Designed miniproteins, single chains, continued (3). Designs and how they scored, part 64

Each design is a single chain, and the fold is of that chain. pLDDT is the mean over its residues in the fold that is shown.

## One batch from the design tools (miniprotein)

Design m10203
Fold by ESMFold2-Fast:
Structure m10203 (fold): chain A 57 residues (1-57)
Amino acid sequence: MLTPEQQKMVELNEKQKKLLEEELARETDPLRQLLLQLVIGSIEYTIERIKERAKKE
């Protein structure tokens, strides 16, 4: 189960991801689009790691 602190961190990261996805939708430079996709992927990885740690503990 997620702790209240872990849940808050997941919510914060999900909010940041949404803002970056909105930025990506407005971006026209292919290189910057790629960089934004990589940052979004890093946030997704962080969320999944928090959830996986909660499953094992």
Scores: mean pLDDT 81

Design m10204
Fold by ESMFold2-Fast:
Structure m10204 (fold): chain A 81 residues (1-81)
Amino acid sequence: SGTDAAVQAGEAGKAGDPEATRRYARLAVEHHKRGDVDGGAGASIMAGGWKATGNEDAYRAGFEEAKRAGYDPSLPPAAPP
């Protein structure tokens, strides 16, 4: 699910694996685009997954991959940046 992908992105980021963080961030966006998670909940879950990393470089890598996959950063998530 999109939630699982977002959680995995956060875990990979905390582990210091930017490539895995990018991969799971992209999967979270793809699930959201398929309607697996929609509305503000989907955006919040994806944002939470990226922000939950303990490593700023991995967080940015995941965010960049999500944008490449079509995430719109102008959509307000439930949580602030």
Scores: mean pLDDT 58

Design m10205
Fold by ESMFold2-Fast:
Structure m10205 (fold): chain A 58 residues (1-58)
Amino acid sequence: MELTELGARMQEAAARGKDVGEALKLATEAAYEIGGFKPVKYYSRVDAEGNVTNIKVK
């Protein structure tokens, strides 16, 4: 893999991290509002900014 391409992808991910964080939050709130369920035990996600989101499925 080329370092230049890797660096560009990391930079893009970091820039998008700010917007993705808000979009993810809104999407999660919308999903709960409509009362949707999914058969998973634990959902953990790490954003480009290093934010960890843990969703407990009950």
Scores: mean pLDDT 55

Design m10206
Fold by ESMFold2-Fast:
Structure m10206 (fold): chain A 61 residues (1-61)
Amino acid sequence: MSLEEQFKSLEEQLQQLLAQIREQQKRVQATGSAADKAQLAALQDQYAQLQKQLAEVYNKL
């Protein structure tokens, strides 16, 4: 896979993950459950990790 393909794939994954985070935020607002809050935190951590990967790929372009 090329660096350009990796960059594009990571951008698409970040956009999808951001949509999931927004949906999970709605669930937390509706339920207030510890499980929903934990899932939101996990999604936010994944988003931060993908942003770091995107920056690393960008630096190689």
Scores: mean pLDDT 83

Design m10207
Fold by ESMFold2-Fast:
Structure m10207 (fold): chain A 100 residues (1-100)
Amino acid sequence: SLKEKVLELLEEQIAFYKEAQKRFPFLSKYLEEVIKGLEEKKKNLDSYSEEEIKRFLENILAENENLKAIAAGSLDAADYAALNKEIDKIDAKIKEVLEE
């Protein structure tokens, strides 16, 4: 179902951001707020309509673009490439769900 796919995406996104906090401590405060928002979305997932779910998935894509922009000014080329690859993988899954 849509909600099962979205639950898996939220869990994957939260796990990625928690790992990014450990790997990139200078992002920790920024990512803490983002993670809190995603955990609240996960907790209340059954209360959201499909339109509300699609809206917050679009917001996650926007947050991932913001993270890439922050990382571009802060990471070396190899670390930036690794982060981009992980984000692009998650973004592709989100876009697949949004196309349904």
Scores: mean pLDDT 84

Design m10208
Fold by ESMFold2-Fast:
Structure m10208 (fold): chain A 108 residues (1-108)
Amino acid sequence: DAALRERLRALVRAGDVEGAARLLVEHYTPEEVRQEIADLLAAAMREAGREDQAEAMRQVALDRFEDSSFATLAGALARLLALEEGFSYEEANRIGVEVARAVERLLA
């Protein structure tokens, strides 16, 4: 859902970890988060001029996250969005970890 993705992106850009976690828990299933990760990674391959690798990257993402917890999926999606918004690797990793922990707290 493009509208939900843009809302999530805005929360990540603002550093609103609790808001991002709440939006994910309220509006996404684990399978939908896994599909969003696959879509973003495939889109990144196309943007890099690697159209030939886009579908392979989608499958790698789907396989990698097949048995992942919702918190792990949420953190991975937030990290990818932070990278797209121009955050450093270190900042994106921190945001991903913080979102994953916030999701774990909301589900406890």
Scores: mean pLDDT 85

Design m10209
Fold by ESMFold2-Fast:
Structure m10209 (fold): chain A 84 residues (1-84)
Amino acid sequence: MLSEEELLARAVELAKQVPIDHVALAQVLTERFGIRAFSLPRDLTNAEDLRRMAEGLTKGEGLPSVREALGLILESLQIILDEQ
């Protein structure tokens, strides 16, 4: 079983792939955030689209721990975007 930190690192690694493995990424995000219905659009091919989705979730109502975790993934995705 992966730790929460390892799951976040795994999600960032998967988001760097081109094309993105939508199934693996959705599974890791679902496990990390506990959102069973979390799914990625088929047309999501880059980290910017994923960042926009995560930003939308962060702006909504939610538990502080979930919002904090989404903030961390947004920061990690911004690092990816700064490289490409």
Scores: mean pLDDT 55

Design m10210
Fold by ESMFold2-Fast:
Structure m10210 (fold): chain A 98 residues (1-98)
Amino acid sequence: MEEVLEEGLESLPEKVREVAREVMEKLLRGEISPQEAIEKLIEAGIPEKSARLLVAAASVALLAKEAEERGNEEAAAKLKESVRLTFAAAARLLEEEL
């Protein structure tokens, strides 16, 4: 799961990568809510649609980790693929808007 998250973050434009990493790490640790994460990303200059996709990717990543820990390998694999697709969508929107 960590590998999929790092690949997703590396696919983002360099300008937003560090801010996205920081906010997603805080969200994954439960230090901030999904709504606070969206607000922090928007404040940092990330468009709302892209911010919502990044937060969605983090939420699905948590579900994938839980599925993996419970031995649901098929569910974990499908959720990991959803994380990859969501990062790809966010990266594409960011390239169009930045």
Scores: mean pLDDT 82

Design m10211
Fold by ESMFold2-Fast:
Structure m10211 (fold): chain A 75 residues (1-75)
Amino acid sequence: SEEEEKIKKLREEINTLLDKMEALVDAGAPREEILKVRKELQKLIDETPFSEEERKAILERTKKIMLKYNEKVKA
């Protein structure tokens, strides 16, 4: 269905933004750049009717990336 195709595209966009956010963290990018990607990611998450399991998985990955960022800024 058109709805399923839209959700699939949103999943791909979310994964791309997660990968981009992690790459910025790994590169030691400024906090402002990381936060811009995080805001864009949060908007897509809010707009997408994911299952509880799928939403939890996305949020868990977001949390891990942010923990990695916090670890790097402490070092």
Scores: mean pLDDT 81

Design m10212
Fold by ESMFold2-Fast:
Structure m10212 (fold): chain A 88 residues (1-88)
Amino acid sequence: MEEEVNKLKAEIDELEARLGELQARLDSATTPEEIRQIKREGAELVREANQLAEKAKSLGYDELANRATELSQRARELIEKALEKLVA
């Protein structure tokens, strides 16, 4: 149980760091190939965040579940920005 909580916290922290990196990369991205790669990595982050949210909910860690859900939403926003930049 303690191991699962620590693992969830670490995984959520890792996803937050990855989201920040993707946002910075998107801001500097100038090629369609780079933007498409960022979009794919963003989609994977949404999937991982959703999995962590479900795991946290199943364990009764509502705060961690909410944090992971919020990450999923922010990653989805990143994908929308990437798509917009790709067509611009």
Scores: mean pLDDT 85

Design m10213
Fold by ESMFold2-Fast:
Structure m10213 (fold): chain A 82 residues (1-82)
Amino acid sequence: MEEEVEDLAAMLEHAAKNQAKVDQTLADAKTNGSDEQVALIERLYQQVQAYQALVDAGVDPRGYLRQVVEELRQLALELAKR
C-alpha cells in the first residue's frame, strides 16, 4: 500500500516535470496509436494535471494519491469483469 502510493507519487512528479514529453506522447498516440491508447494516455494526463494543481495550491498530494490508488483498484476490478 505505501509502496504503491510512493511509486505513483514519483511517477506523477516525474511526469509533471516532463510535461512537454507527456504532451508529445499524447500527440504521437493520436497520430499512430489506437483509440484505446489515446483514452488511456488522456486519463494519465488528467491525473498529472490534477496532481500539479494540488502542488501549486500548497495542498499535500498524499490524500489525493490515496484516492487515485483506490480509483485505480476499482477500475481494474471493472475491467476484469469485461
Scores: mean pLDDT 65

Design m10214
Fold by ESMFold2-Fast:
Structure m10214 (fold): chain A 85 residues (1-85)
Amino acid sequence: MPMTLTDVRNYGKRHTYEEVRDYYTALAEAAFKAGDYSRALQTLLLGQLGVESAALYNTGSAEEGQKAGQEMRDLLDEYAARAEK
C-alpha cells in the first residue's frame, strides 16, 4: 500500500525508541542476509522515520528525535558500505 510512511509513524508512536530501532534493524539484517540489499537500505530509511517518531512522542523532545534519527542514518551508512562487498 502507498501509506508506508503513515504506518511507520504509527508504529513509532506506540513503541519505545529501542523497540522500533531493534525491529527495523532486524528486518534490514534479514533482507541483507537474503541478498536484497535495496530492501535492507530501504528498511533502515523507514526505521529512521520510526525511531524519530518514537523518541519524539515518548520523550516530547525534538532533540531526542533528531539524535535517534541520526543513529539510524549512521547505521544506514554502515549497511550501504557492506552492500558494496
Scores: mean pLDDT 76

Design m10215
Fold by ESMFold2-Fast:
Structure m10215 (fold): chain A 76 residues (1-76)
Amino acid sequence: NAQAEGDAAIATARGNLEKARSLLEKGEKPEKIANYITAAGISLVAAEWLLGTDHPGVQAVRAELRELIAEAEKKL
């Protein structure tokens, strides 16, 4: 169902954001960090379509993604 698929998409987005943050903190290659950020963004878009943009989980992941992109821009 859409709810279960949306929840899975949120979990996938969060997992990718955690990996991207870890790589950024280690000073890993920009291309590796960008790959996980991109994967998180794709999963976030899927979650938005399934759950709606006002869903608390969607809003939380979007905020985390925006924060991580801002941090990456400072370090790259």
Scores: mean pLDDT 85

Design m10216
Fold by ESMFold2-Fast:
Structure m10216 (fold): chain A 69 residues (1-69)
Amino acid sequence: SSAEQKLQEALMEMGKGLAEKLLREKFPDAESITVKPVSPTKAIAEVVIDGKKYVYEIDVETGKITQLE
């Protein structure tokens, strides 16, 4: 239903915001942080530090950040 879609979108947006906050706290000197929500509790992010790009997975429930690339 339309209500279920809106709820899912809101949960995804909340998860994205939490992931962005966690990454900015961990990498305050990052040149850029770009977050793509995968689910309400999981996001993939690209972080640029000193001209190098790193890829992270963020679990927003636990705050766990795992480097993938």
Scores: mean pLDDT 84

Design m10217
Fold by ESMFold2-Fast:
Order: structure tokens, then sequence, then C-alpha cells
Structure m10217 (fold): chain A 57 residues (1-57)
């Protein structure tokens, strides 16, 4: 799941519902994490790292 989610983000596809489904995490949890760390997300790699952190919880 995680590898496919990383590919979608790298491709510029920010479909949070699809990413959440691939990770087994609700879209709202991903959205909340992005909102809380918005100032820390400067690149696509920062977003990928945040999504990995959420998936590991």
Amino acid sequence: GLEKAEQLIKEGNFDLEAIGKLLGVEMEVISQGIKEKASEIKTNEDLINLVKEIAEK
C-alpha cells in the first residue's frame, strides 16, 4: 500500500481518499496530519514522510 501511495504523491496525484484506502487510514486522519504540519511540508518528500508516519501508527 505505502509504495503505491508514494507513487501517487510523486505523480502529483493528491487524492487523499485513494491514498487513505491504500494505507488503511481514513482520509480525514491524513488531512488532519497535513493541516497540523502544514508549515513543515515544503516538498513532496515531506508529504511522503508525513504519510509514512501516519501509516506506521
Scores: mean pLDDT 73

Design m10218
Fold by ESMFold2-Fast:
Structure m10218 (fold): chain A 85 residues (1-85)
Amino acid sequence: MEEQERKARENALELAKIMGLLIKGDYEAAKKKLKELRPDLVITDEGLEKMKKIAPKLVEELKENFESLDEEEKEAAEEVLKEIE
C-alpha cells in the first residue's frame, strides 16, 4: 500500500538532487531533471534564479534535520551533500 507515499519520497529525493545541481551551477542538468519530474511546470530563467537563491537554505535545512530523517532519506541526503562538496 501507499504507492503515493513512495512516489512522494522519490520526488523529494529528485528535488534534492536538482537543488544540488543548482548550487553547483549546473543549470542545464537541473532544468532537465526538473522538467522530467514536473512536466506540468513552466520553467523560466527567473524561476531557476529564485530556486538557486533558495537552494542553499534548503540544503542547510536538510543538514539540520539530517538526524531526524529515515534511512532512505538519510542516504539520499548524504548523496546530495556529497555532490555539493
Scores: mean pLDDT 68

Design m10219
Fold by ESMFold2-Fast:
Parts: structure tokens; sequence; C-alpha cells
Structure m10219 (fold): chain A 98 residues (1-98)
């Protein structure tokens, strides 16, 4: 499943680390929003392990929040990057709902 993942972080460097850590990204963008940096990825999620990799990458980059969007179903979820295990479960649930 193709999901859109947005990561919010305090620094551009944190967003760049997140993007570099994600191997299955189809596209990436970096922007600024309300004094924070936002990294946007389109990623292919084919397994629970793919979802766990996204959640781990966000956590290890020191991100604040992660928003996951399924454009196919219209579903959206936002979680703190610190809630790594819950974030991975939500990403995988959204990928399977397609």
Amino acid sequence: ALLKVEVEAETREQVERFIEAVKNAVSSRISERDGLYVGELTVEINSREDAEEIARAAYEAGARRVTVISEKTGSRATLPAEDREELAAVIWAMARAE
C-alpha cells in the first residue's frame, strides 16, 4: 500500500535524517510550517516490518509528531513519534485497510 507520511521536527537536520533512514520512499519533500520543519514521504508499506521501520526512523530522528495518510481510503492519523510501537501498529492497520 502507498501511504503518505508527514514528520514534524524542530530542525531541518532531524527531518533529513528521517528521510535518509526510509529506504522505500517513492518521493520526499521538506517544508517549514509554524516554525517547525515538515518532511513528507510517499512510502510503500508491504509488511509490518516496513511500518516498524517508519516508526523507528521517526523516533530515532527525534521527531515530534507523525501524520499518516491513506489517500485511497481518506484515513488520517497523527501520533507522537515517542509512541513508536502504537505508530507502527497504526501505519500497518492503515496499509491493510486498502
Scores: mean pLDDT 84

Design m10220
Fold by ESMFold2-Fast:
Structure m10220 (fold): chain A 106 residues (1-106)
Amino acid sequence: PGVAYLVAWVERRHAEELRRYLEENPDLPEAEKEYLEEVARLHEETAKRFEELGREAEAEEAKAKSREELEEIRRRAAEEIKKLLEERRKELKKLKEKYEKKLKEE
């Protein structure tokens, strides 16, 4: 649970910093605004997913009847964290490539 909540906290801070940057720089080029809005939204959704994962892992750990069951729950949570981080990385890469294409065409 702790690692998932920590990742969620970091993702929320990234989203907040991007939202603040957008608010302080209203005259940014439209393509850049769209890109940063999409990145902020992705960080916000990622934070929400990690918070849900943290809550689910916490609830399952509370039900664990043995050390072996607890370790298995923690192992599955760690695998899910890895999967979500990889998914987020791929989506960020896709957003960046979309933005770079717009810059080359405009």
Scores: mean pLDDT 85

Design m10221
Fold by ESMFold2-Fast:
Structure m10221 (fold): chain A 66 residues (1-66)
Amino acid sequence: GAEEAIRYGELAGEAFAAGDGKKGGEYANLALQKATSANDSEALKTAGELARRGVLEGGTEPEGAP
């Protein structure tokens, strides 16, 4: 449902912040699919904003992977 879309948006944001663009993209696509299946435009918008915040945070933080 809508909560799953938001959760995947959070996971996408975390992955992008960690520099994992592939996983971030996969989670973002899952968030989109879940929001679309739930027919919930607000969940879609919220999930997208969470993913976008992760990208912005990752771009600011120079912390590298091991």
Scores: mean pLDDT 69

Design m10222
Fold by ESMFold2-Fast:
Structure m10222 (fold): chain A 61 residues (1-61)
Amino acid sequence: MELSEEGKKAAQEAAATGDAGAAAKATRIGVDNGMNGEETKKSAEAAGGTLAAKAAERFGR
């Protein structure tokens, strides 16, 4: 399991689907592995734009 890549992948999936639940899982993985909500939001934004970023940020608390 690659800490940074694992969390980033989860964030990208959240971005692709726009699902808040997926975004919440992504940030939880990211934070636990040393990636904070900001990094998760950045990954989601890169993958899906503002809608994806919003989903990730809702989670990235």
Scores: mean pLDDT 56

Design m10223
Fold by ESMFold2-Fast:
Structure m10223 (fold): chain A 95 residues (1-95)
Amino acid sequence: AEEELLKLLEKIKELADKLKDDKELQEKLAAEAAKYKEALAKAKTEEEIRQLGAEGVARQLSLILGMDEKQIKELTEAIANEDVEKIVELLKKAL
């Protein structure tokens, strides 16, 4: 499962590299990163920090992979729970 996750992350990085000159996508990625930083500054519990971290990663991946809100929610839950097998399943479906 972990080796499959690393291979999927390499493919996602390759897609991100192909999209580096897409200014609209880069602006959307920067906006999501900024929203995450603002939310994290307001977080008061370890649970909130963990959940925000998972959502931030899932939303950035969704912009690269073209995921919908349902897929973002499922990926957020899988990341927050460290469910590597589920993360691999969801990323394979998006690729």
Scores: mean pLDDT 80

Design m10224
Fold by ESMFold2-Fast:
Structure m10224 (fold): chain A 99 residues (1-99)
Amino acid sequence: MSVEDEQRRIEEGKRRMAELTKLLEQGEAEYESFLKERKAETDKAWAEIMKLQSDREKADAVWEEYKKSHLAAVEKEKALRQKIEDYKTEMEELRKALE
């Protein structure tokens, strides 16, 4: 490998590390925002169910809508967590390669 090729590889690795650091920060911020939104939606659903405690049929309807929302939220949370984990893994591999 020429000195120029090695320097370019190191520079590209450092650039990618900086990019991954920003992507990780953005991903973690998005995940935190998602968790806050999901908690608010969960709290709202439970408050509505509690208000309808004497009306089982209406409470069951709210619960069914919540379950659909919950399944979608679980998949989104899984995707966000996997994205963060992938960034962390790539950063660790790059760190080892640059050290």
Scores: mean pLDDT 82

Design m10225
Fold by ESMFold2-Fast:
Structure m10225 (fold): chain A 85 residues (1-85)
Amino acid sequence: MKDLILELIDEFEKSTETGYMLDLIGQIGNLIFTSYHGTPVEQQIMDLLSKVKDILEKYGQDNAEQARKDALPYVEQIRKLIEES
């Protein structure tokens, strides 16, 4: 499960399409709910995923590259939490 979540994060970092990035965030959230349910790490990652989603939705497709750049710090925090879990 960790490897799959990290692969989805890698796909996010390579993307500039809002719809695809939102789909990747949704897939990560589902895997976190399945694999980390009831742990403190679940809530921390869900909060970070919500911040990423808000950036993507606020910026939209026309600003997808800037949205990705502004979301990357939160995505990297998710990566570290997964790697340390």
Scores: mean pLDDT 85

Design m10226
Fold by ESMFold2-Fast:
Structure m10226 (fold): chain A 100 residues (1-100)
Amino acid sequence: SEEELEKVKEIALEALEKIREVVEKYVKDEELRKKIFEIIERAKEEIAKARSIEEVKEVFRKTVEEIVKLLEENNEMEAVKKVVEIYYETMEKIEEVEEK
């Protein structure tokens, strides 16, 4: 339903804000932070335009994968751990919406 889609979008957007906060707290490299923030802003635009729950889930998954790869390449392992935790919590919340 459209109501379920809007709720899933809100869950994904809230998760992206939590990921931003993790990056601000743990990542001290300004260039890396800027790059990740640009990825987050693009993901927010793509989620807003998404027409299905599956599309929201795919955008969110790909965004998290890209952010995790950048963090791992820069040895930001604490940030990786926190971002992965947010990913699983977010996917559980989305599944709860789909069960209704």
Scores: mean pLDDT 89

Design m10227
Fold by ESMFold2-Fast:
Structure m10227 (fold): chain A 96 residues (1-96)
Amino acid sequence: SREELEAEARDTIAELKKLQKEVMNLFEKAYNDPNVPEELIAELYSIYVGYQFLIKELERWLAERPPADELARRLAQVKSEIDYIKKRIEEIKKKM
């Protein structure tokens, strides 16, 4: 239902905010470690900005109230992107 999709979108925003805080903590740790390559530090910052973009997009979709089928497709795409970024963060952690 639309209510379930909107609830899922709000839960996804809450998850993204938590992930963004975790990435910021990881960025601070990496930035203060001279043995961490600058490329990885730049990638962590890029991920942080990416999470900000996804949060703003989800908030915009909730405000604009697109058709339920379109919201469902967009939400599935965002979730897929989150899963991809989570895997990339785990790879970055292994290189630190």
Scores: mean pLDDT 87

Design m10228
Fold by ESMFold2-Fast:
Structure m10228 (fold): chain A 67 residues (1-67)
Amino acid sequence: GAAREAGVARAEEAARRAAEQIRRHLGETPEIRVEEVGGDTVITVSSSRFEGVLTVAADGSIRSLTR
C-alpha cells in the first residue's frame, strides 16, 4: 500500500545517507542490502565498523537498530 511504499522510500533514503556518512567519516565502502521478510522490508547498511538495520512494516512504520 501507499504507506508501506512511502516508508520504504524514506528508509532507503536514510540508508543511502548513512552510507554516505560512513564513506565520508570512516573512509569505508558500506554495503546496502534490501530483503523482504514476513511482510516487512529490511534494509541493512554494513561496513567493517558499522551495522545498521531499518525495518519497514506494512503500515509504513520504520524501526532502526545499530550494532
Scores: mean pLDDT 79

Design m10229
Fold by ESMFold2-Fast:
Structure m10229 (fold): chain A 75 residues (1-75)
Amino acid sequence: MKTIEERVEEIIKKAREQLKKAKTKEELQKVADEVVRQMDELEAEAKKENVPMKELVLAESSLTSELILITVLIL
């Protein structure tokens, strides 16, 4: 069973691998959209697993930071 922290690390790793392959702003936007989708899935799974609110907030903060970095690359 993977922890919320491990799931966040996997999402970030996958996003960064996709960012290395992205050649256009459109491709960068698709990576950002995928991270948003995965954040929503992670929140739903965390609620189902009764993850402490503190861990969920930290996970969402980490993913939001990654989204901000991707957004800066698009600008």
Scores: mean pLDDT 81

Design m10230
Fold by ESMFold2-Fast:
Structure m10230 (fold): chain A 61 residues (1-61)
Amino acid sequence: MSVGAGISDGRGAALIATPDGIRVEYFDDLEAAAEYASRLSGRSPEAAARSGQRGAEKYGL
């Protein structure tokens, strides 16, 4: 499982990639999305946000 946080359509977004597919959860802002991704992944909110930026670039989000 890979988890990251970023911005999509001006909203915070958490990207969860699993072998079964990709799920995106939307939040009011990036900080809320990063906190959610941090809780799921066990990484810091900053690490989750960096991972999400790379994921957004890779998946065209």
Scores: mean pLDDT 70

Design m10231
Fold by ESMFold2-Fast:
Parts: sequence; C-alpha cells; structure tokens
Structure m10231 (fold): chain A 87 residues (1-87)
Amino acid sequence: DEKAIREAAETQLRSLDRSLAAGDTGGARFILDYGIIPTARAAAQKGHVDLAVEILDRAAQIAEEHGDTSLAERAQSEKQRIVQQAS
C-alpha cells in the first residue's frame, strides 16, 4: 500500500530531522539505516521506485541541512542502488 509506505516515511523523516536538530548523530543514523532505508527498499520492491527515490532524496536533504555530509552520502548511495536495480 503506497499510502501506508508514504505515511511511515513521513514519520521517519520527521524523526530524522528531530534527531539531527538535537545533535543525536547516532540516533539519526539508526533511523536512516533501520527505518528510512528499509521503507524506501519496500517501496521500490512494490514498484514504487519514484516514491523510494523521493524518500531518500528528502533524507539526504535533511542530513545536508544539518551538516551531516556522511549521512547524506549514505542516503544518496542507497538511492543510486535502488535506481540501478529497478532497471
């Protein structure tokens, strides 16, 4: 269900932003690795590749806005993998 995936992603992206705003880099990485990335992968596996890309682009943008280049690069790397596997 695309709607359920989008709602889960929205909650996880808000949690990512809050963790980074609080300076909790470890918590932010955990949310990306165990929340956002699995949600994006599930979207791609169900044929919602554009949604998966949207989720990971938003995660990378949030990380960049907080100066976490490493976290942004991780989100972008996963996006590249999803796009390549969808072809």
Scores: mean pLDDT 89

Design m10232
Fold by ESMFold2-Fast:
Structure m10232 (fold): chain A 69 residues (1-69)
Amino acid sequence: MPLSEEEAKVASELAREHADASVEELARLAGERLPHLSPERQRQVGGAAKIAALTGRTSPRAAGQAGAL
């Protein structure tokens, strides 16, 4: 499900600012930034933002659960 450059930029920005937000909340925020998109497309941007947040936040080396002291 390819995003346009503009949609991908918004998804990346939402992933950085709202990494812990739900997909529905991210879709709503995407709708505020991209009001010209259909609700279905706004959901796709929100889903992409959530995937980007999870992928960028959980690195196999750096994120290995801070703790175990």
Scores: mean pLDDT 70

Design m10233
Fold by ESMFold2-Fast:
Structure m10233 (fold): chain A 62 residues (1-62)
Amino acid sequence: MDTSGFDVNGDGVVTYEEFIEALKSMGLTEEEAKKLADEADVNGDGVLTNEEIEAMIKKYAS
């Protein structure tokens, strides 16, 4: 790849911890937030993509 910076424009990555904190701020319990974060973190590496976060929030926050 010639343009090494092209994939950083969106920074579409959030840590597992930050995502749980955001869900708790929305009124979810810590246990529920962790469960939803686990669903979004399919790879289980503690990192969530922006697309995964958006999809699950849209599904569970409605």
Scores: mean pLDDT 65

Design m10234
Fold by ESMFold2-Fast:
Structure m10234 (fold): chain A 77 residues (1-77)
Amino acid sequence: PSAAELMALAVELARLAAASKDPATARYLRQAGQALMDGDVARALEYLDRAAETAERAGDSELAAKAREIRERLQAG
């Protein structure tokens, strides 16, 4: 992805983190966004996997699906 695409995804992840009621999910989404801003896609993928897991455990299946969607977009590159 381009730097502009990584920045746009980082902004989206920050918004999702702010909307999350689960502290662990919010933290992982923020860490994924920061990793994207640093250009570290591999680290962002790790945090997105963690965010999806914690969102599912919290009962937020929509947020879990969104985190997986963003992960797939990053993997497709």
Scores: mean pLDDT 85

Design m10235
Fold by ESMFold2-Fast:
Structure m10235 (fold): chain A 65 residues (1-65)
Amino acid sequence: SFNDEIVRQLVQLIEPAPGKEEELAAAIRELLDASDEPITSVAEFLEKFAEELRELAKRYARPLP
């Protein structure tokens, strides 16, 4: 589905943090479902969220031992 593809692409941005990808994917999906906006407006939100998701991934990134 549309949401599944977007979530999958966003998850790839946080690949360095395995295990958290499902939680982040679920949170993004809930946000998309709650927006109830047309696809064009949702697409703009997704682009903004992709950038913020990268910033979030940096916060949850930890140096591997």
Scores: mean pLDDT 58

Design m10236
Fold by ESMFold2-Fast:
Structure m10236 (fold): chain A 66 residues (1-66)
Amino acid sequence: ALPAPAERSGEEFLLDDVRTAIEQAKTPEQLANVIRALDYLIETNKDNPELVAKLEELKKEAEKKL
């Protein structure tokens, strides 16, 4: 079953946390770990295409820092 749209704050917190992790990454290894975490989040949230799209944008941002 798909989750209710009322979890907007949780999704925004997740996206902000990922963005912070990208900004705080000091080494390529840390960036690679963030990218792996993003891949996991994308796979586990396949039923939420809007969240997946935002996670994919963050993944591209992390990849640009590599």
Scores: mean pLDDT 75

Design m10237
Fold by ESMFold2-Fast:
Structure m10237 (fold): chain A 70 residues (1-70)
Amino acid sequence: SMMEEEIERLIAELDSPDPATRAAAAMRLGELASRVGRRERVEAALRKALDDPSPQVRLAAAGALAEIEA
């Protein structure tokens, strides 16, 4: 599925050296996980991102998790 490939690509982008790329990936994962399967996989990746050294990435991950829970 193209959507499953997109989710795996976004999870890989959470390991990007650029914090802006990691934050954008976290936000997109939250939006996609609210509408598509793989919720447990996405939640695990986002919970790891809550420990990211960048405050912008931590905020994005927290927001994404809140969207999944809604």
Scores: mean pLDDT 82

Design m10238
Fold by ESMFold2-Fast:
Structure m10238 (fold): chain A 75 residues (1-75)
Amino acid sequence: SPETEKLMEELKELAKKYLEAIKKKDFESALEYAAKMGELIAKLLENPEATEEQIEEARKLAEELVEKGREAAEE
């Protein structure tokens, strides 16, 4: 649906901002972006028109961002 496609695009935009924040070691901004991404993922999961492919893409993105955040925190 157009709504779920918009949610996926907004999620990807926030993911880019999150990655830039962790690259700069700006963990305060990174946490804010992570919270906003969590809200978008919740909206996607609550939307009955969300496809299995969209849910899987969001899951993979979330896993990738968690790993990148862990790597940044270890340095």
Scores: mean pLDDT 84

